# Designed miniproteins, single chains, continued (4): the designs that were tried, part 37

Each design is a single chain, and the fold is of that chain. pLDDT is the mean over its residues in the fold that is shown.

## One batch from the design tools (miniprotein)

Design m13259
Fold by ESMFold2-Fast:
Structure m13259 (fold): chain A 92 residues (1-92)
Amino acid sequence: DDKILEEAIRKAFEEVAEYLKSKYPEITDEQAKKFAEALYKYFKENGVITPEQLKKIIEEVTGIKISDEEAQELLNYLAETIGKKYDELMKK
């Protein structure tokens, strides 16, 4: 069961990176991939991502500064997307 959740989390990080790119078109495909990878590594090491840490990762990878509100919106979107990807994987 943990394998399905881990796959859902990985896919959700990729979808959040694409969502961020849709809001900031200056973000390249390579930066979006680096963002997803950095976010996933941070999550693996710490088990949680705070709005402050999400802001740091975005700024380090893309140079873009986002607000605390935008960071919280992205985390809410991540949580929803994990649930959606988990449901999709379970419907086989």
Scores: mean pLDDT 80

Design m13260
Fold by ESMFold2-Fast:
Structure m13260 (fold): chain A 60 residues (1-60)
Amino acid sequence: MPTPEQLAELVLKAQNGEPISSPASAIPALEKLSLLFVEENIDPETASTDQIIALAKKSL
Protein backbone atom coordinates (compact mmCIF):
# COMPACT_ATOMS: atom_id res chain seq x y z
CA MET A 1 0.00 0.00 0.00
CA PRO A 2 1.37 3.45 -0.84
CA THR A 3 2.00 5.89 2.03
CA PRO A 4 0.69 9.50 2.00
CA GLU A 5 4.31 10.64 1.62
CA GLN A 6 4.78 8.43 -1.48
CA LEU A 7 1.61 9.86 -3.07
CA ALA A 8 2.82 13.39 -2.23
CA GLU A 9 6.20 12.66 -3.90
CA LEU A 10 4.39 11.69 -7.13
CA VAL A 11 2.35 14.93 -7.10
CA LEU A 12 5.47 17.04 -6.36
CA LYS A 13 7.34 15.40 -9.27
CA ALA A 14 4.39 16.27 -11.54
CA GLN A 15 4.44 19.89 -10.26
CA ASN A 16 8.13 20.14 -11.26
CA GLY A 17 7.43 18.74 -14.75
CA GLU A 18 9.31 15.52 -13.97
CA PRO A 19 8.10 12.30 -15.64
CA ILE A 20 6.32 10.05 -13.19
CA SER A 21 5.70 6.30 -13.26
CA SER A 22 2.89 5.29 -10.91
CA PRO A 23 2.78 1.70 -9.61
CA ALA A 24 -0.58 0.02 -10.35
CA SER A 25 -1.26 -0.28 -6.59
CA ALA A 26 -1.16 3.55 -6.26
CA ILE A 27 -3.59 4.33 -9.11
CA PRO A 28 -6.87 4.08 -7.08
CA ALA A 29 -5.43 6.33 -4.34
CA LEU A 30 -4.15 8.82 -6.95
CA GLU A 31 -7.61 8.93 -8.60
CA LYS A 32 -9.26 9.61 -5.22
CA LEU A 33 -6.59 12.24 -4.44
CA SER A 34 -7.37 13.95 -7.79
CA LEU A 35 -11.07 14.15 -6.80
CA LEU A 36 -10.16 15.54 -3.35
CA PHE A 37 -8.14 18.36 -4.97
CA VAL A 38 -11.28 19.34 -6.95
CA GLU A 39 -13.60 19.04 -3.91
CA GLU A 40 -11.31 21.13 -1.64
CA ASN A 41 -10.64 23.67 -4.47
CA ILE A 42 -6.87 23.13 -4.21
CA ASP A 43 -4.75 23.41 -7.38
CA PRO A 44 -2.50 20.31 -7.57
CA GLU A 45 0.08 22.31 -9.60
CA THR A 46 0.58 24.89 -6.80
CA ALA A 47 -0.42 22.98 -3.65
CA SER A 48 2.06 22.92 -0.74
CA THR A 49 3.62 19.66 0.45
CA ASP A 50 1.56 19.82 3.66
CA GLN A 51 -1.71 20.25 1.70
CA ILE A 52 -0.84 17.31 -0.58
CA ILE A 53 0.03 15.03 2.37
CA ALA A 54 -3.22 15.94 4.18
CA LEU A 55 -5.31 15.09 1.09
CA ALA A 56 -3.24 11.93 0.43
CA LYS A 57 -4.11 10.70 3.95
CA LYS A 58 -7.81 11.18 3.09
CA SER A 59 -7.34 9.31 -0.24
CA LEU A 60 -6.07 6.15 1.52
Scores: mean pLDDT 77

Design m13261
Fold by ESMFold2-Fast:
Structure m13261 (fold): chain A 65 residues (1-65)
Amino acid sequence: SELREIAREAIRRFIEREGYPELSEEEIEALVDAALGWYRGLKLPPEMVGPLAEMVAYTELTYRG
């Protein structure tokens, strides 16, 4: 729950900072799920959740086709 909220905040702030259009809640939750999946798979410390979520948002929004 806490890690999910950190990931969601990081993704929303990234979107606003980079000037992407507003995403639906479903699109944001998909990015959160992807970030937390990577976080758990890589066994990263909790402080990396925000940076990882931004990286996932960057990758998905830049290379989505």
Scores: mean pLDDT 81

Design m13262
Fold by ESMFold2-Fast:
Structure m13262 (fold): chain A 60 residues (1-60)
Amino acid sequence: MSEVAELLREAAPEIGEDNADRIGMMALMGASIDEVVARAREAGASEETVRRLREALEKA
């Protein structure tokens, strides 16, 4: 139940802790995968982090 949360925590140094928390909350509130991924990219997530996040959300 925390694969997305763990991944966002690992990404916090690149996107910021506030952005990681916000993006995690958006996913829990039922935001689309595309919306969550777009927010992570806007926050400065690498393409590798974006890809891993998309895969985790698709399996959740």
Scores: mean pLDDT 78

Design m13263
Fold by ESMFold2-Fast:
Structure m13263 (fold): chain A 77 residues (1-77)
Amino acid sequence: SPEEQELLERLQALDQRIGALLQQGVKDNDQEMIEKAKQALGLLQQAAKYLVVDKDLKKAQELIDQAEKLIEQAEEE
């Protein structure tokens, strides 16, 4: 469905942002950034399972929204 495709694209985009945050956190020895990025990664992994395995789009959306908030907080300068 278009909704499933949108969530999958959001998940992929957020995964790339998490990768960038982890690289930056390691370079800067920023443990708070690393911890937030790891928390967001866990939420995206759970969201992927709900989206692909369980077909629960609403739960996947909630977890993606939570992960995005953590990523935005970690990216805040």
Scores: mean pLDDT 87

Design m13264
Fold by ESMFold2-Fast:
Structure m13264 (fold): chain A 113 residues (1-113)
Amino acid sequence: MAVMTGLDLTALSEAEIEAAFEEAVEIAKREKQVLVIVADEALMPRAEELAEEARKKHKIPAVAVTVEEMTAVANGDPAAIAKLEERIREAGKEAGSEEVAEAAIAAIREAVA
């Protein structure tokens, strides 16, 4: 079962980011999923702003990650996975959606076991 909605800012122009973010927020909220915003280093400040907006305004657990961090997670790096899990847990607390965050963490652990 899918537990995360992904938004890749590196694939989008500045004009497309707002519309793509609103769509990703709608999907994550409807499906009760964590929103993962992927960015390069230059876009990380923007990704962090969007993640904070999703957590505070939309009450969705959302995290901003670099392409390098997501590549490490995809390759099964235990340290990268542990860091992502902790950030998802903290995002769940801030959004008031800890159950959604813990479900995503459990699914990540199952997928990499």
Scores: mean pLDDT 83

Design m13265
Fold by ESMFold2-Fast:
Structure m13265 (fold): chain A 69 residues (1-69)
Amino acid sequence: TIKVDMSEAVELLVKAGLSREKAEEAADYAGKALASGVPAEQVVERLVRDFGVPREVAREVVKILEKEL
């Protein structure tokens, strides 16, 4: 199990209006997808569509998680 520090990404998502539970789900999805080689643009699109994350926030979350990989 790869342990990635997602706390900063989760906090940003909560500030953007997601519940903590949804923010944790979104960050976990994004971290796993990026670690599996899914393109950043595709991860951003899924965060916007499935989690309701604003596109600008989704791009920032992806940048944060890429630093931890």
Scores: mean pLDDT 79

Design m13266
Fold by ESMFold2-Fast:
Structure m13266 (fold): chain A 107 residues (1-107)
Amino acid sequence: SKEILDKLREVINDFDEEKREKLIKENPELKPILTVAQYMYLLQKGEKDEKLLEEIKKNEKYEFAKKVLEADKLLEEDKDNPELRKKAAELLQEAVKLIVEKIDEIA
């Protein structure tokens, strides 16, 4: 998962708007994947992006998006609660697995 996350991070960091638009036009399913991966990266850094969060909410039909939204909600409720932290971590791990599986299907 680390190698795939590193590749996603590189693609996201070096991805210009024209390349992003072309990929999304060819496969619209890549947009929620890229958006969720970017948000998870920021969340791991203790950062929050409300615009990305709103975009994820629009794509809650995807299981990986639902899991990230649920994890975010638990962390917002009480980040210091060990049971909520454990559940959030499990949801994020499941989201990563689903993202990896979806990318493998598209690639």
Scores: mean pLDDT 71

Design m13267
Fold by ESMFold2-Fast:
Structure m13267 (fold): chain A 100 residues (1-100)
Amino acid sequence: SEEEQARVDKRIEELYEKMKNASDEEIVELVKQFVEELLRDVEAGRISLDTFKRAAEKLYEFIRKLYKEGKISKETYDKIVELIQEAYERAVELERRRRA
C-alpha cells in the first residue's frame, strides 16, 4: 500500500511536469491517458481504490494550481474535473466487480 502509493505519486508528479509545458488539448489527453492507466491497474488489482482516490485528489490539486496560475482555461479545467469524477465512479465499479 505505502510502496504502491509512492509509485503512483511519482507517476503523477511526472505527469504534472509534462502538463506545465503542454497546451490545454495536450493536458486533457495526458490526464485521460493517466486515469485510463490507473483504471487498468485497479481492474488488475495492482492498485487499491484508496490509492486511486489519493491519486485523483493529488491530480485535482495540480489541475487547480494550473488553472489559478492561468495556464489552462476554465473550459479545460471543467473537462478535466469531469474526467476525474467519471474515472473515480468507474474505479468504484471495477473494485466492486473484482471482489464479487
Scores: mean pLDDT 85

Design m13268
Fold by ESMFold2-Fast:
Structure m13268 (fold): chain A 91 residues (1-91)
Amino acid sequence: MEQLLEQLEENAETAFILRAMKSLGEYFGELLYLDQKRAEEVLSRLFGVEISADDIDGLIDQAYEAVKAVFGEEDAEIFRESALKTIERLS
């Protein structure tokens, strides 16, 4: 939210996580577009998640839940939006 975004500029830890979530989303989105098997491997390695989806939408949903469980809802949303934007850009 707006108040949280203002704090991100002053808090190096929070700023790092924000940038990391955006970068991870972009990278994961590129993998989903180029090679879904590589995206599945990355998701499994990063979060130890068993892959139960085989399409882009399902893989993004599974990745979102994994990120949310570890980093929280706000960080997971940044990751998901970045991945979706990357896929749309490459399509």
Scores: mean pLDDT 75

Design m13269
Fold by ESMFold2-Fast:
Structure m13269 (fold): chain A 94 residues (1-94)
Amino acid sequence: AAAAVNILAAIAAKYLTAAALAALSPADLLAIGKALLAAAKVAAALGQAAIATALLDAAIQAFSAAVASSTDPAIQAAASAALAEATAAKAALA
């Protein structure tokens, strides 16, 4: 589990640049954000608060970008709900 979380964090750092996020569709941003949020919950359960916080920050960026760029009400609703969940999860780690 820890190795998978570290690999996902490394992938996020490499591929989730501002330019890469701007190139992604709202549906892809939502999917990536959900994967990062799931990985953050695993990191938090393993006591890896610093890794969990970094993954939650990446998830929040992805969900915020999805909300801002989407005109699909279903994607906006899902991304807004996921953004609230990721923000609450980050607050719980502080």
Scores: mean pLDDT 76

Design m13270
Fold by ESMFold2-Fast:
Structure m13270 (fold): chain A 85 residues (1-85)
Amino acid sequence: MLSREQARQLGLELARAHRELLRGITESLPSDKIKEAHDRFLSLWNQARSNLSDEQLDELLDEITEFLTLAHLKGWEEAEKWFES
């Protein structure tokens, strides 16, 4: 099983992959680049599903939601500082 620290790092990577996917879509990047970002996000999500209990997965989703909310309110740089703490 993943430790809490490993689960938190996975959450950070997943949130960063989601940001990259959204940026690719909003900036109208080539379809290949959007596909790469999507494949990365799915890979990380499948890793989370395979290695976390339902309770740990819920905690991970909450942390991702908090990161994305903070990014919306304060910007991505401040959100990354919060999540890396």
Scores: mean pLDDT 72

Design m13271
Fold by ESMFold2-Fast:
Structure m13271 (fold): chain A 94 residues (1-94)
Amino acid sequence: SLDEALKQSALTKEEAEAVGRDLASPDPAVQVAATILVSLNAMAGDKEQVRVAAEAAIKAGAEPEVLRMLSHIAEQAGDEETAKAVREAAEKAA
């Protein structure tokens, strides 16, 4: 079920930082897996984990397209501050 998937995908702060770095990975499979984990945490309402992953992705130099996607994910989680910061980082990286 979706609820079970959300519980299984709950991240610690350290795991969220690692997922954020993986969003900057040159390996498409790693990026996709990281995107799924961030999206599941956003659906669970885990704003803190989404923020930590987003900050780590920006610091790691994630591609502008990935950052734009993260902005939408943060908006869906209800974190407008993180969404704005990630959007501004995407514009600067482009």
Scores: mean pLDDT 81

Design m13272
Fold by ESMFold2-Fast:
Structure m13272 (fold): chain A 94 residues (1-94)
Amino acid sequence: SSLKEKIIKALQNYKDYLESNSSDPISKETVKKIDEFIKKLPSLSKEELIEALKEQREYFLEKAREARARGDLETALLFELMAHELEILIEEVE
């Protein structure tokens, strides 16, 4: 669907940004997790898609909390922005 295509484009943009601007282990783990989500996304039902988006959002919020705890505000803000964008996409799917 066009909504799934919009979500894939958003996730691909986050992945491309992280790959281009960071090589740390957290960014590499995040890229892998996003890539796995993109690969399964076309086959997901509406309910599975909502659940997967919520899990991805929670992952971003957890990484933001970890970054804040170590004083890495730029990384924290980036993950918080990505989580907020996923919140909007969840509302569009629901």
Scores: mean pLDDT 84

Design m13273
Fold by ESMFold2-Fast:
Structure m13273 (fold): chain A 106 residues (1-106)
Amino acid sequence: SPSREEQIAAMLARMEAEIEAAADELLETLEDEELLELAEELLREAERLLADPSTSAERLRAAALGLRAVALALEKRETEEMRELARRLREAARKLEAKAAEVEAA
């Protein structure tokens, strides 16, 4: 049977591949203005999820994955505004993942 460390490594590799694929789909589908609007909406949603004590660990992780995909798409654009926004999304994703770990430990 695979070790716990091997299982975690395999899950992380799958998540990274999913994030890359989602970022590429966003870049093909959305104009710059739509990508910025999506990023701001996801930041507002992240704040709501962080404030809601009933949010499940699964929901928090799903939201973090979405933020990571949009952040990667923003980083592949050419503007300083998009790079700063990507940094904010990555920070929000880390906060959601930290809260998910706390919810699972409780």
Scores: mean pLDDT 83

Design m13274
Fold by ESMFold2-Fast:
Structure m13274 (fold): chain A 117 residues (1-117)
Amino acid sequence: MARALAEQFAKLYEAKTKEELEEQVKRLAALMAEAAAAHPDEGRLHFSGKVLKYDEDMNLVHEVELPEVAVPVSVWVEAIAIAAREHGVLPLPSLTPGERDGVVEELRIAPVSRFTA
């Protein structure tokens, strides 16, 4: 699961249109739900917001809705590590000041090179 999620984060970054990003986000949500079903007794990271894709200059290029979904924290942590190491993509969950129910409202997708400059 973690490797499949990491590959999916790479596909989110590679999406060139809003429509392509929406399709990849649907697949991401399905993979996250599958991981949650496989690990019912593990702590979960809950999502109920948006996926934000940034370019190399950190300009927001696409915004799409993420369906309500949860993923095991252990699977999420390993997936982001693989995505950064093998695909050069950093998925960043954002906790907003309004996030009081333990839900991530934003998932930002950016290239790793932006954080090493």
Scores: mean pLDDT 74

Design m13275
Fold by ESMFold2-Fast:
Structure m13275 (fold): chain A 80 residues (1-80)
Amino acid sequence: SARDEAVAEALLGLGRIYEETKDPAIAEATQRVRDLLIADPDDLAGVRAVMEQAIEEAKKTNPEAAKRLADLLAEFDARV
């Protein structure tokens, strides 16, 4: 489903950004998305909010990670 694809792409993208940047804000965001989806698998708005917060945190430590997160969020929004 489009929802399953959006979620899978978000988690895969977060993992890739973390492997490339090693920014702890990305690791924390990935854990929050997983925890949120365990509590409510339909909370796409919550996933989006976690990614927005992670972009703001990553801007402070790694602008490249923040840019990649913003691109990933745009892809997520396009799928939902």
Scores: mean pLDDT 83

Design m13276
Fold by ESMFold2-Fast:
Structure m13276 (fold): chain A 93 residues (1-93)
Amino acid sequence: GPLILDGIIEEIERFEDGSTLLRIRFDDGERAYAELREGDRVRVIYERDGREYSLYGIIRRVRRDSAEILFRDIHGEMARELRIGDRVRVELL
């Protein structure tokens, strides 16, 4: 089945080209560190107003309990609604 990891947004960087970089701290940091790699394609799932949304990005860095995920193009623009402290699920593709 798909690898899905729960986490919280702890940092957001928005770039002039419309891309967005999120740092997500995982609830199961050990599993995230074991399973995620730089270059991995991921789906980031979040809920707002009782509806589920998905953004597609690429892992740029993996740390002990967190990862930095880059969203480009339309997904970078859509990620602008996200805030520090938002809970997300990260699915490895």
Scores: mean pLDDT 89

Design m13277
Fold by ESMFold2-Fast:
Structure m13277 (fold): chain A 70 residues (1-70)
Amino acid sequence: MSLTKEQLLNAIDDLKTGAEMLKNQEKRDEIISRLETLKQKVNAGLITPEEAAKEIKRIVKEMEEELKKE
């Protein structure tokens, strides 16, 4: 299922808010930076919705693994 550009951007913004709650500052800054880069690529049309969704899934998994350590 293809998400709209607006839906992808909203999902990225929600994940950025979640990442700000991570206790590990280095990991938090890394994930936020990756999400901002992804948002810019989505806005510029440099990434497909499928590739964007796959990267979001990778970031979510990394955030979940970090939360389990905390």
Scores: mean pLDDT 80

Design m13278
Fold by ESMFold2-Fast:
Structure m13278 (fold): chain A 105 residues (1-105)
Amino acid sequence: MARLEVLDEKAEFTLPNGTKVKLVVYKATIERDGRVEERYFAALEVESPDLPEPVLYGISDPDAKPGDTFTRTVEIDGYKVTATATIGEKDGKPVLESAEIKVEK
């Protein structure tokens, strides 16, 4: 069973249709073959009023490490949303050192 935990969030933007987008760092706990593995990801979280659950668009590989910078462009409701995240560290955990969301039509 995979369990997700949001550790940090920055750079929220609300699209004209009410859809919210934000940058998050989350921890995934993965149980496989009797072993528990924890991995950290940077993602764009999309909260649509028309959807029952948020959608996560991953912008990092399975290991989001301090000092790394990731960028991803996704198309949401006809808008180009570009998310850029730089990963820092606080208390031994990855956090968002900087986060930017750029929206274009």
Scores: mean pLDDT 75

Design m13279
Fold by ESMFold2-Fast:
Structure m13279 (fold): chain A 74 residues (1-74)
Amino acid sequence: ALEVLLELLASEGLTADQEGVEKFLKELPKLDREKVLERIEEEIEEARRNGTPEEVELVERVAEALRKLLEEAL
């Protein structure tokens, strides 16, 4: 679940190594929250159109976890 979130965030140009992940979590409040949320919504919509039911459920759970993380960091 978190690994999928990290892959999604890496597509925004962030490093996926251990130090980069720790730095990302500390700098999360400085991220463009709307940009991240829009990307998540786009991925959910894409999964619903072309994914399996299991894939959709996974993406929705991952998105919910990230949304909560963004709310707690901000």
Scores: mean pLDDT 58

Design m13280
Fold by ESMFold2-Fast:
Structure m13280 (fold): chain A 87 residues (1-87)
Amino acid sequence: VEEKMLEVVKKYEDDIWKAKNPKEAFEAIRKLALELVKIGASTGNPQLAKTAYLNALSIIRLFDGLLDPEEREKLIKEVEELYSKAK
C-alpha cells in the first residue's frame, strides 16, 4: 500500500510541477488527493485508510496556494466523505 501510494504521488507530483498553468496543476492535485484516499478506503483496513486520508490532506495543504478556496473546500469534503465511508 505504501509503495503504491508513493508511485501515485510521484506520478502526479511530476504532473503538478510540469503544469503550464494553475488549472493543470489543480487538476493533478485533485486527482492525486482523491486517488490516495480511494486506495486507502479500498483496502478495508482502518489504519491504512487513515494513513491515506492524512496523506491526501497533506497534499492539499502542500499546494494550498494553487487552489481556489471554494474548490479546496469541496475537495476536502470529498476526501472526508470517502474516508468516513471506509469506517
Scores: mean pLDDT 74

Design m13281
Fold by ESMFold2-Fast:
Structure m13281 (fold): chain A 91 residues (1-91)
Amino acid sequence: SIELTNRLIAIALRAIGIELDTDDPKALEAARLVLEAAMKALKIPDEKKRQEIVKLLDKAIDYLDQGDYEKALELARKALELAEEALKEYG
């Protein structure tokens, strides 16, 4: 879906913005993981798996915006794990 592709690009750009603006090492790590997961999700042909990853990444960004960096890290790690698992199925 072009909508999911556009959402992943928007998430990636948001993560880059957070990386440039943050002085917090946990926020920086979470933003980097969000970016990596979003970029990997762009390579996944399965729309349902991409949608699941987008939901996790949206929540991770929400927690970053709230200053809850621990929850952001947890969700970003989960999104990256799912993206890597999905890529193994298609590689």
Scores: mean pLDDT 87

Design m13282
Fold by ESMFold2-Fast:
Structure m13282 (fold): chain A 86 residues (1-86)
Amino acid sequence: AEEAKEAAEKGDIETAAKHAEEVFRKALEALAAGDAEEARRLAAEALEVIRLILKKLAERGEIDEEEAERDFAAFAAAVEATIAAA
């Protein structure tokens, strides 16, 4: 978690994204095992890393800040809905 946040803050998007993918994979494994609480915790960790990545990209002017915030909110809502439905 710390290394992923540090990578995102430094602009190492590849390392941060790889970490977020690994944490989401673990969240799906927890959900499949019936542990919705652990799945939600892991999903929240991955979403925080993705939020930092999007913020850094917006600061660089690579993406629009409002578009990034809207897309992130939609993605986060979809993740929570998926966990809540399980």
Scores: mean pLDDT 77

Design m13283
Fold by ESMFold2-Fast:
Structure m13283 (fold): chain A 61 residues (1-61)
Amino acid sequence: SVKPVLDRSPNISLEDAVRNAVLLGRMLGLTTVPELARVALWLHPEGDPAEIRRLIERLLA
């Protein structure tokens, strides 16, 4: 496709997405790194999955 898609972050940083994923995980009973990484990627689709995983692991340590 030659037409650029609308690629706008909803004003949420990668770090905020990870923080919100951990909070949502607590509410939903999701505490594993892969589950939280999936939530963070949903909140920040442009994020690198490896970076998201690293940030989650640091928050849970």
Scores: mean pLDDT 71

Design m13284
Fold by ESMFold2-Fast:
Structure m13284 (fold): chain A 88 residues (1-88)
Amino acid sequence: DAALKAALILSEKKYIGLNTSMSKQELIDYLKNQIATYNNMISVTTDSSVINALTRERDNIQNVLTQVSNAKDKNDAYKILEEDNKKE
């Protein structure tokens, strides 16, 4: 269905719209928007396997957001995103 297709597209392009010229604050805002997108996808599906997959990825992005918020600088923040993206 549409929610599953959206989840698959987002997982293939985990950080869609990410621009390496973004400031640390812009990265934080970007990650918050990604979490909101996952919450919306979760709210429109009833398939437990899809909900579980989306919830896991949302929680992972939440953890990345916490790490990025605590990052020393922009370069450290990008390294965190790079490492998270490699886990797929």
Scores: mean pLDDT 71

Design m13285
Fold by ESMFold2-Fast:
Structure m13285 (fold): chain A 64 residues (1-64)
Amino acid sequence: MKLIVSEAEDPKVTIELYAAGKGMKIVEETEDHVVAEDEDGTVVEFKIEGDKLYITEYISEKAL
């Protein structure tokens, strides 16, 4: 597990650009919580808290 904290003026746009930049697809999206996944089973969870964006990366055991 890896946690990155970022500040963004528009967290939703930042999440979309992050996923696109890494070739990940968004598999779940709510107003404050987004989950993206790549073809190898790596999952990235985005949590929006105020003006802060928390990015947590999980490596799926299915990718091993």
Scores: mean pLDDT 71

Design m13286
Fold by ESMFold2-Fast:
Structure m13286 (fold): chain A 60 residues (1-60)
Amino acid sequence: GPLSEAEREALKAAVEATQAMLDGNRDAAVEHYRRAAELFTKAGNEKAAEVFRAQADALR
């Protein structure tokens, strides 16, 4: 089925985090991973939120 707006925003943040990592911008990647986690929590996808929160914590 179609993704919710919250899920689409969360996926966009996750993509931006990945792009920041490819560019070597760790601080930007942390910010985007944290944003993705917050948005996945709002979308009701706590498993995805936990994954991105852990990725942000691992980079700090």
Scores: mean pLDDT 84

Design m13287
Fold by ESMFold2-Fast:
Structure m13287 (fold): chain A 72 residues (1-72)
Amino acid sequence: SLPRTELVRESTQDSPAAKGQTRTTVYRLEDGSRLVLVESEYVRDGKKVTEKQRFTLRDGRVVESGSERKEE
């Protein structure tokens, strides 16, 4: 489970070049850090691929990152 956070912004962007969609969600954590979640969906070899990336930013620097990928 994610810690209690405040939603700062959410945006969804179509990528005409990549045949996919990327959603970016930014949360403010209680220590003043930002949590950035990036979820991308695209099709590769006829299968739906979902990639999730997370970054924790403190003082403008990435202090933690992680990624997850799932195929159909």
Scores: mean pLDDT 69

Design m13288
Fold by ESMFold2-Fast:
Parts: structure tokens; sequence; C-alpha cells
Structure m13288 (fold): chain A 86 residues (1-86)
């Protein structure tokens, strides 16, 4: 379905941006590792939510929205740190 494809594309775009910025920034290794872990945890949670037959469509959507909110928050904090390093 078009909606599922758009979710996957947006997820890939956001996670790729996070990982690329984390690698390019002169931040401590523990910050880079935290971003990599955030992405890995988000991927695992998205897969679990998608395969969980006990969840309604509305519950799945809510959990997907929560995953995206966490990724966007991580990106915002990484961008703030990047500004401080210039």
Amino acid sequence: AEFQQKIIEEFQKLTNELLEKAEKLPVPQDVKDAIKQLVADAQNTLLQVGSDNSLSGAEKLKKIQEIFEKLRAGLEELEKLAEELE
C-alpha cells in the first residue's frame, strides 16, 4: 500500500540523515554510538510493531508515531550539538 511505502521511505530518510550527521560531526564516540543504538532500537521496534497481531491498526499507528518522534528528537539534539561545534 502507498501509505506503508511512505512510512518506510520516511523512516529510511530520517535514519540515514541521523547516521550520516553522527559520522560527520566531531562529537565524542559515545554520542555516535548512542545515535547508532537509537536507530537500531527504532528499527527493531518498528519490526515488532508491524508483526504484532495483538495490536489494532490504531495502536500500531500510535507506536509508529512515537518511534518517529524519538528519531526526530534525536536529530534535533544532534543538530543543536553541530551548531555548538561551529
Scores: mean pLDDT 78

Design m13289
Fold by ESMFold2-Fast:
Structure m13289 (fold): chain A 74 residues (1-74)
Amino acid sequence: LQLSAASLEALLRATRDRLLAESRSAEEVRQNMEGFRVLAESILATVTDPATRARLEAAVAEIEAEMERHAAAL
């Protein structure tokens, strides 16, 4: 399945929003971060275009940093 870079980035950010909204403790955020990481790796494994891959890798890094900050605040 190949989606546009914008659609994949939107999917990753929507997943972040859902996981953060559902997390009630730092432990839940950590568990959900692991699930997000697996999803991100699966998506990146299907991406062959270097520009799209770079864009998505940057988005994943931003999302992971945001989730780590959220966990630290709990």
Scores: mean pLDDT 80

Design m13290
Fold by ESMFold2-Fast:
Order: C-alpha cells, then structure tokens, then sequence
Structure m13290 (fold): chain A 98 residues (1-98)
C-alpha cells in the first residue's frame, strides 16, 4: 500500500527517509560485524538494499507530488538528492563491512 496523504510543503517527511536509511545502514554494519556467517552477512546486506530502495521510492513519490507546488519543489528535489546520496553511502559502508 502506498500512502498518498502528505503535505506538499512538508520537508520533514522527505528528510525522514534519508535519516531512516542512514540509521538502517548503521544497524546493518553493526549486525554484519557481529555475525560470523557469510550467508547471514549477505542476507543483511540484501535486506538493507531493499529497505534503501523502498525509502528512495517513497521520497521520489513525495518529489512527484511537490512538482505541482513551486514552493515545495526545490525542497523535495533536495531531499531526493540527500536520500540518493545516503543510500549510496550506506550501501558502500555495509558492503565494506562484509
């Protein structure tokens, strides 16, 4: 199910996605470091990838809705970039923990 109800001016929701991905990456790195099984480590990496893709998708939907409001568009676009950068950094950190 996709949530449709968001305020077009709400930067907090879009920033939340990047923060959630950042927290998830830190948790995944910690879990991988505590795991001695390569299979478990690869599973944790895949789970993080899926959560990061989901967060990016939700932020992209927020940016799409913001296109109809010029005052919200630039903020949503900046939040999308931040989420993409956080995803890339998180994937790198989790992969390096393997």
Amino acid sequence: SLETSRSSGSLISAVGSSTDIWIASKRAVEAIKKSKSKEEQEKLYQEFKEEAERGLRETREEAERAKEDPDSKSGADNALKATEETKEEGLKAVKEAL
Scores: mean pLDDT 72

Design m13291
Fold by ESMFold2-Fast:
Structure m13291 (fold): chain A 96 residues (1-96)
Amino acid sequence: SKEEEEKEKEIKKILNEINEKKLELLDLIAKVSEELAVEAMRKIAELNGNLTPENLRKEKEILEEYLEKLDPELQEKAKELLKEIEELIKKLEELL
């Protein structure tokens, strides 16, 4: 139905926004250490790759582990990105 098509478009938009914020967070980690960014990417890759709210939250939790390794200025930006990712995951859950 047209309603299902609109829902699918909204889901795709949310997933794209989550991915963009995830990449921004990885870039912040890379500014401190490329090795830490590679480690974070590897841990995320070890997840089963399903774009479910549960898996997206697991990816967020992996990234959150690196927050303490960031400089104070970058920590504030990373915390904001993590909050935005959580809000997007909640919106995704409401659509599913």
Scores: mean pLDDT 86

Design m13292
Fold by ESMFold2-Fast:
Structure m13292 (fold): chain A 94 residues (1-94)
Amino acid sequence: ATIEITLEPGSEVRRVTLPGNGGKLVFRADRDIHLTLTVVSADTPLRVENSTQPEGVQLHKGEGLTFVLPAGSTITVTNPGSEPAEIAYLARAA
């Protein structure tokens, strides 16, 4: 299953639940965005891929990343674990 979220700049941290068993979340930037992403809960490290980078990274529970995303960029998060994972994120105008 794939969940898509278009990133809107704001001041509030939002949460999203990713299904297990290879569930995917795609963040889309329609404008220049600073995205901060934190793994709140996951039984297995999440795979995070940036559309502008050829290699993804692993994020464990409690870890986070910040991205500078030009308009048209995507961040894909994959949950390889059997249980749903929770992600907190904050999008700000770049």
Scores: mean pLDDT 84

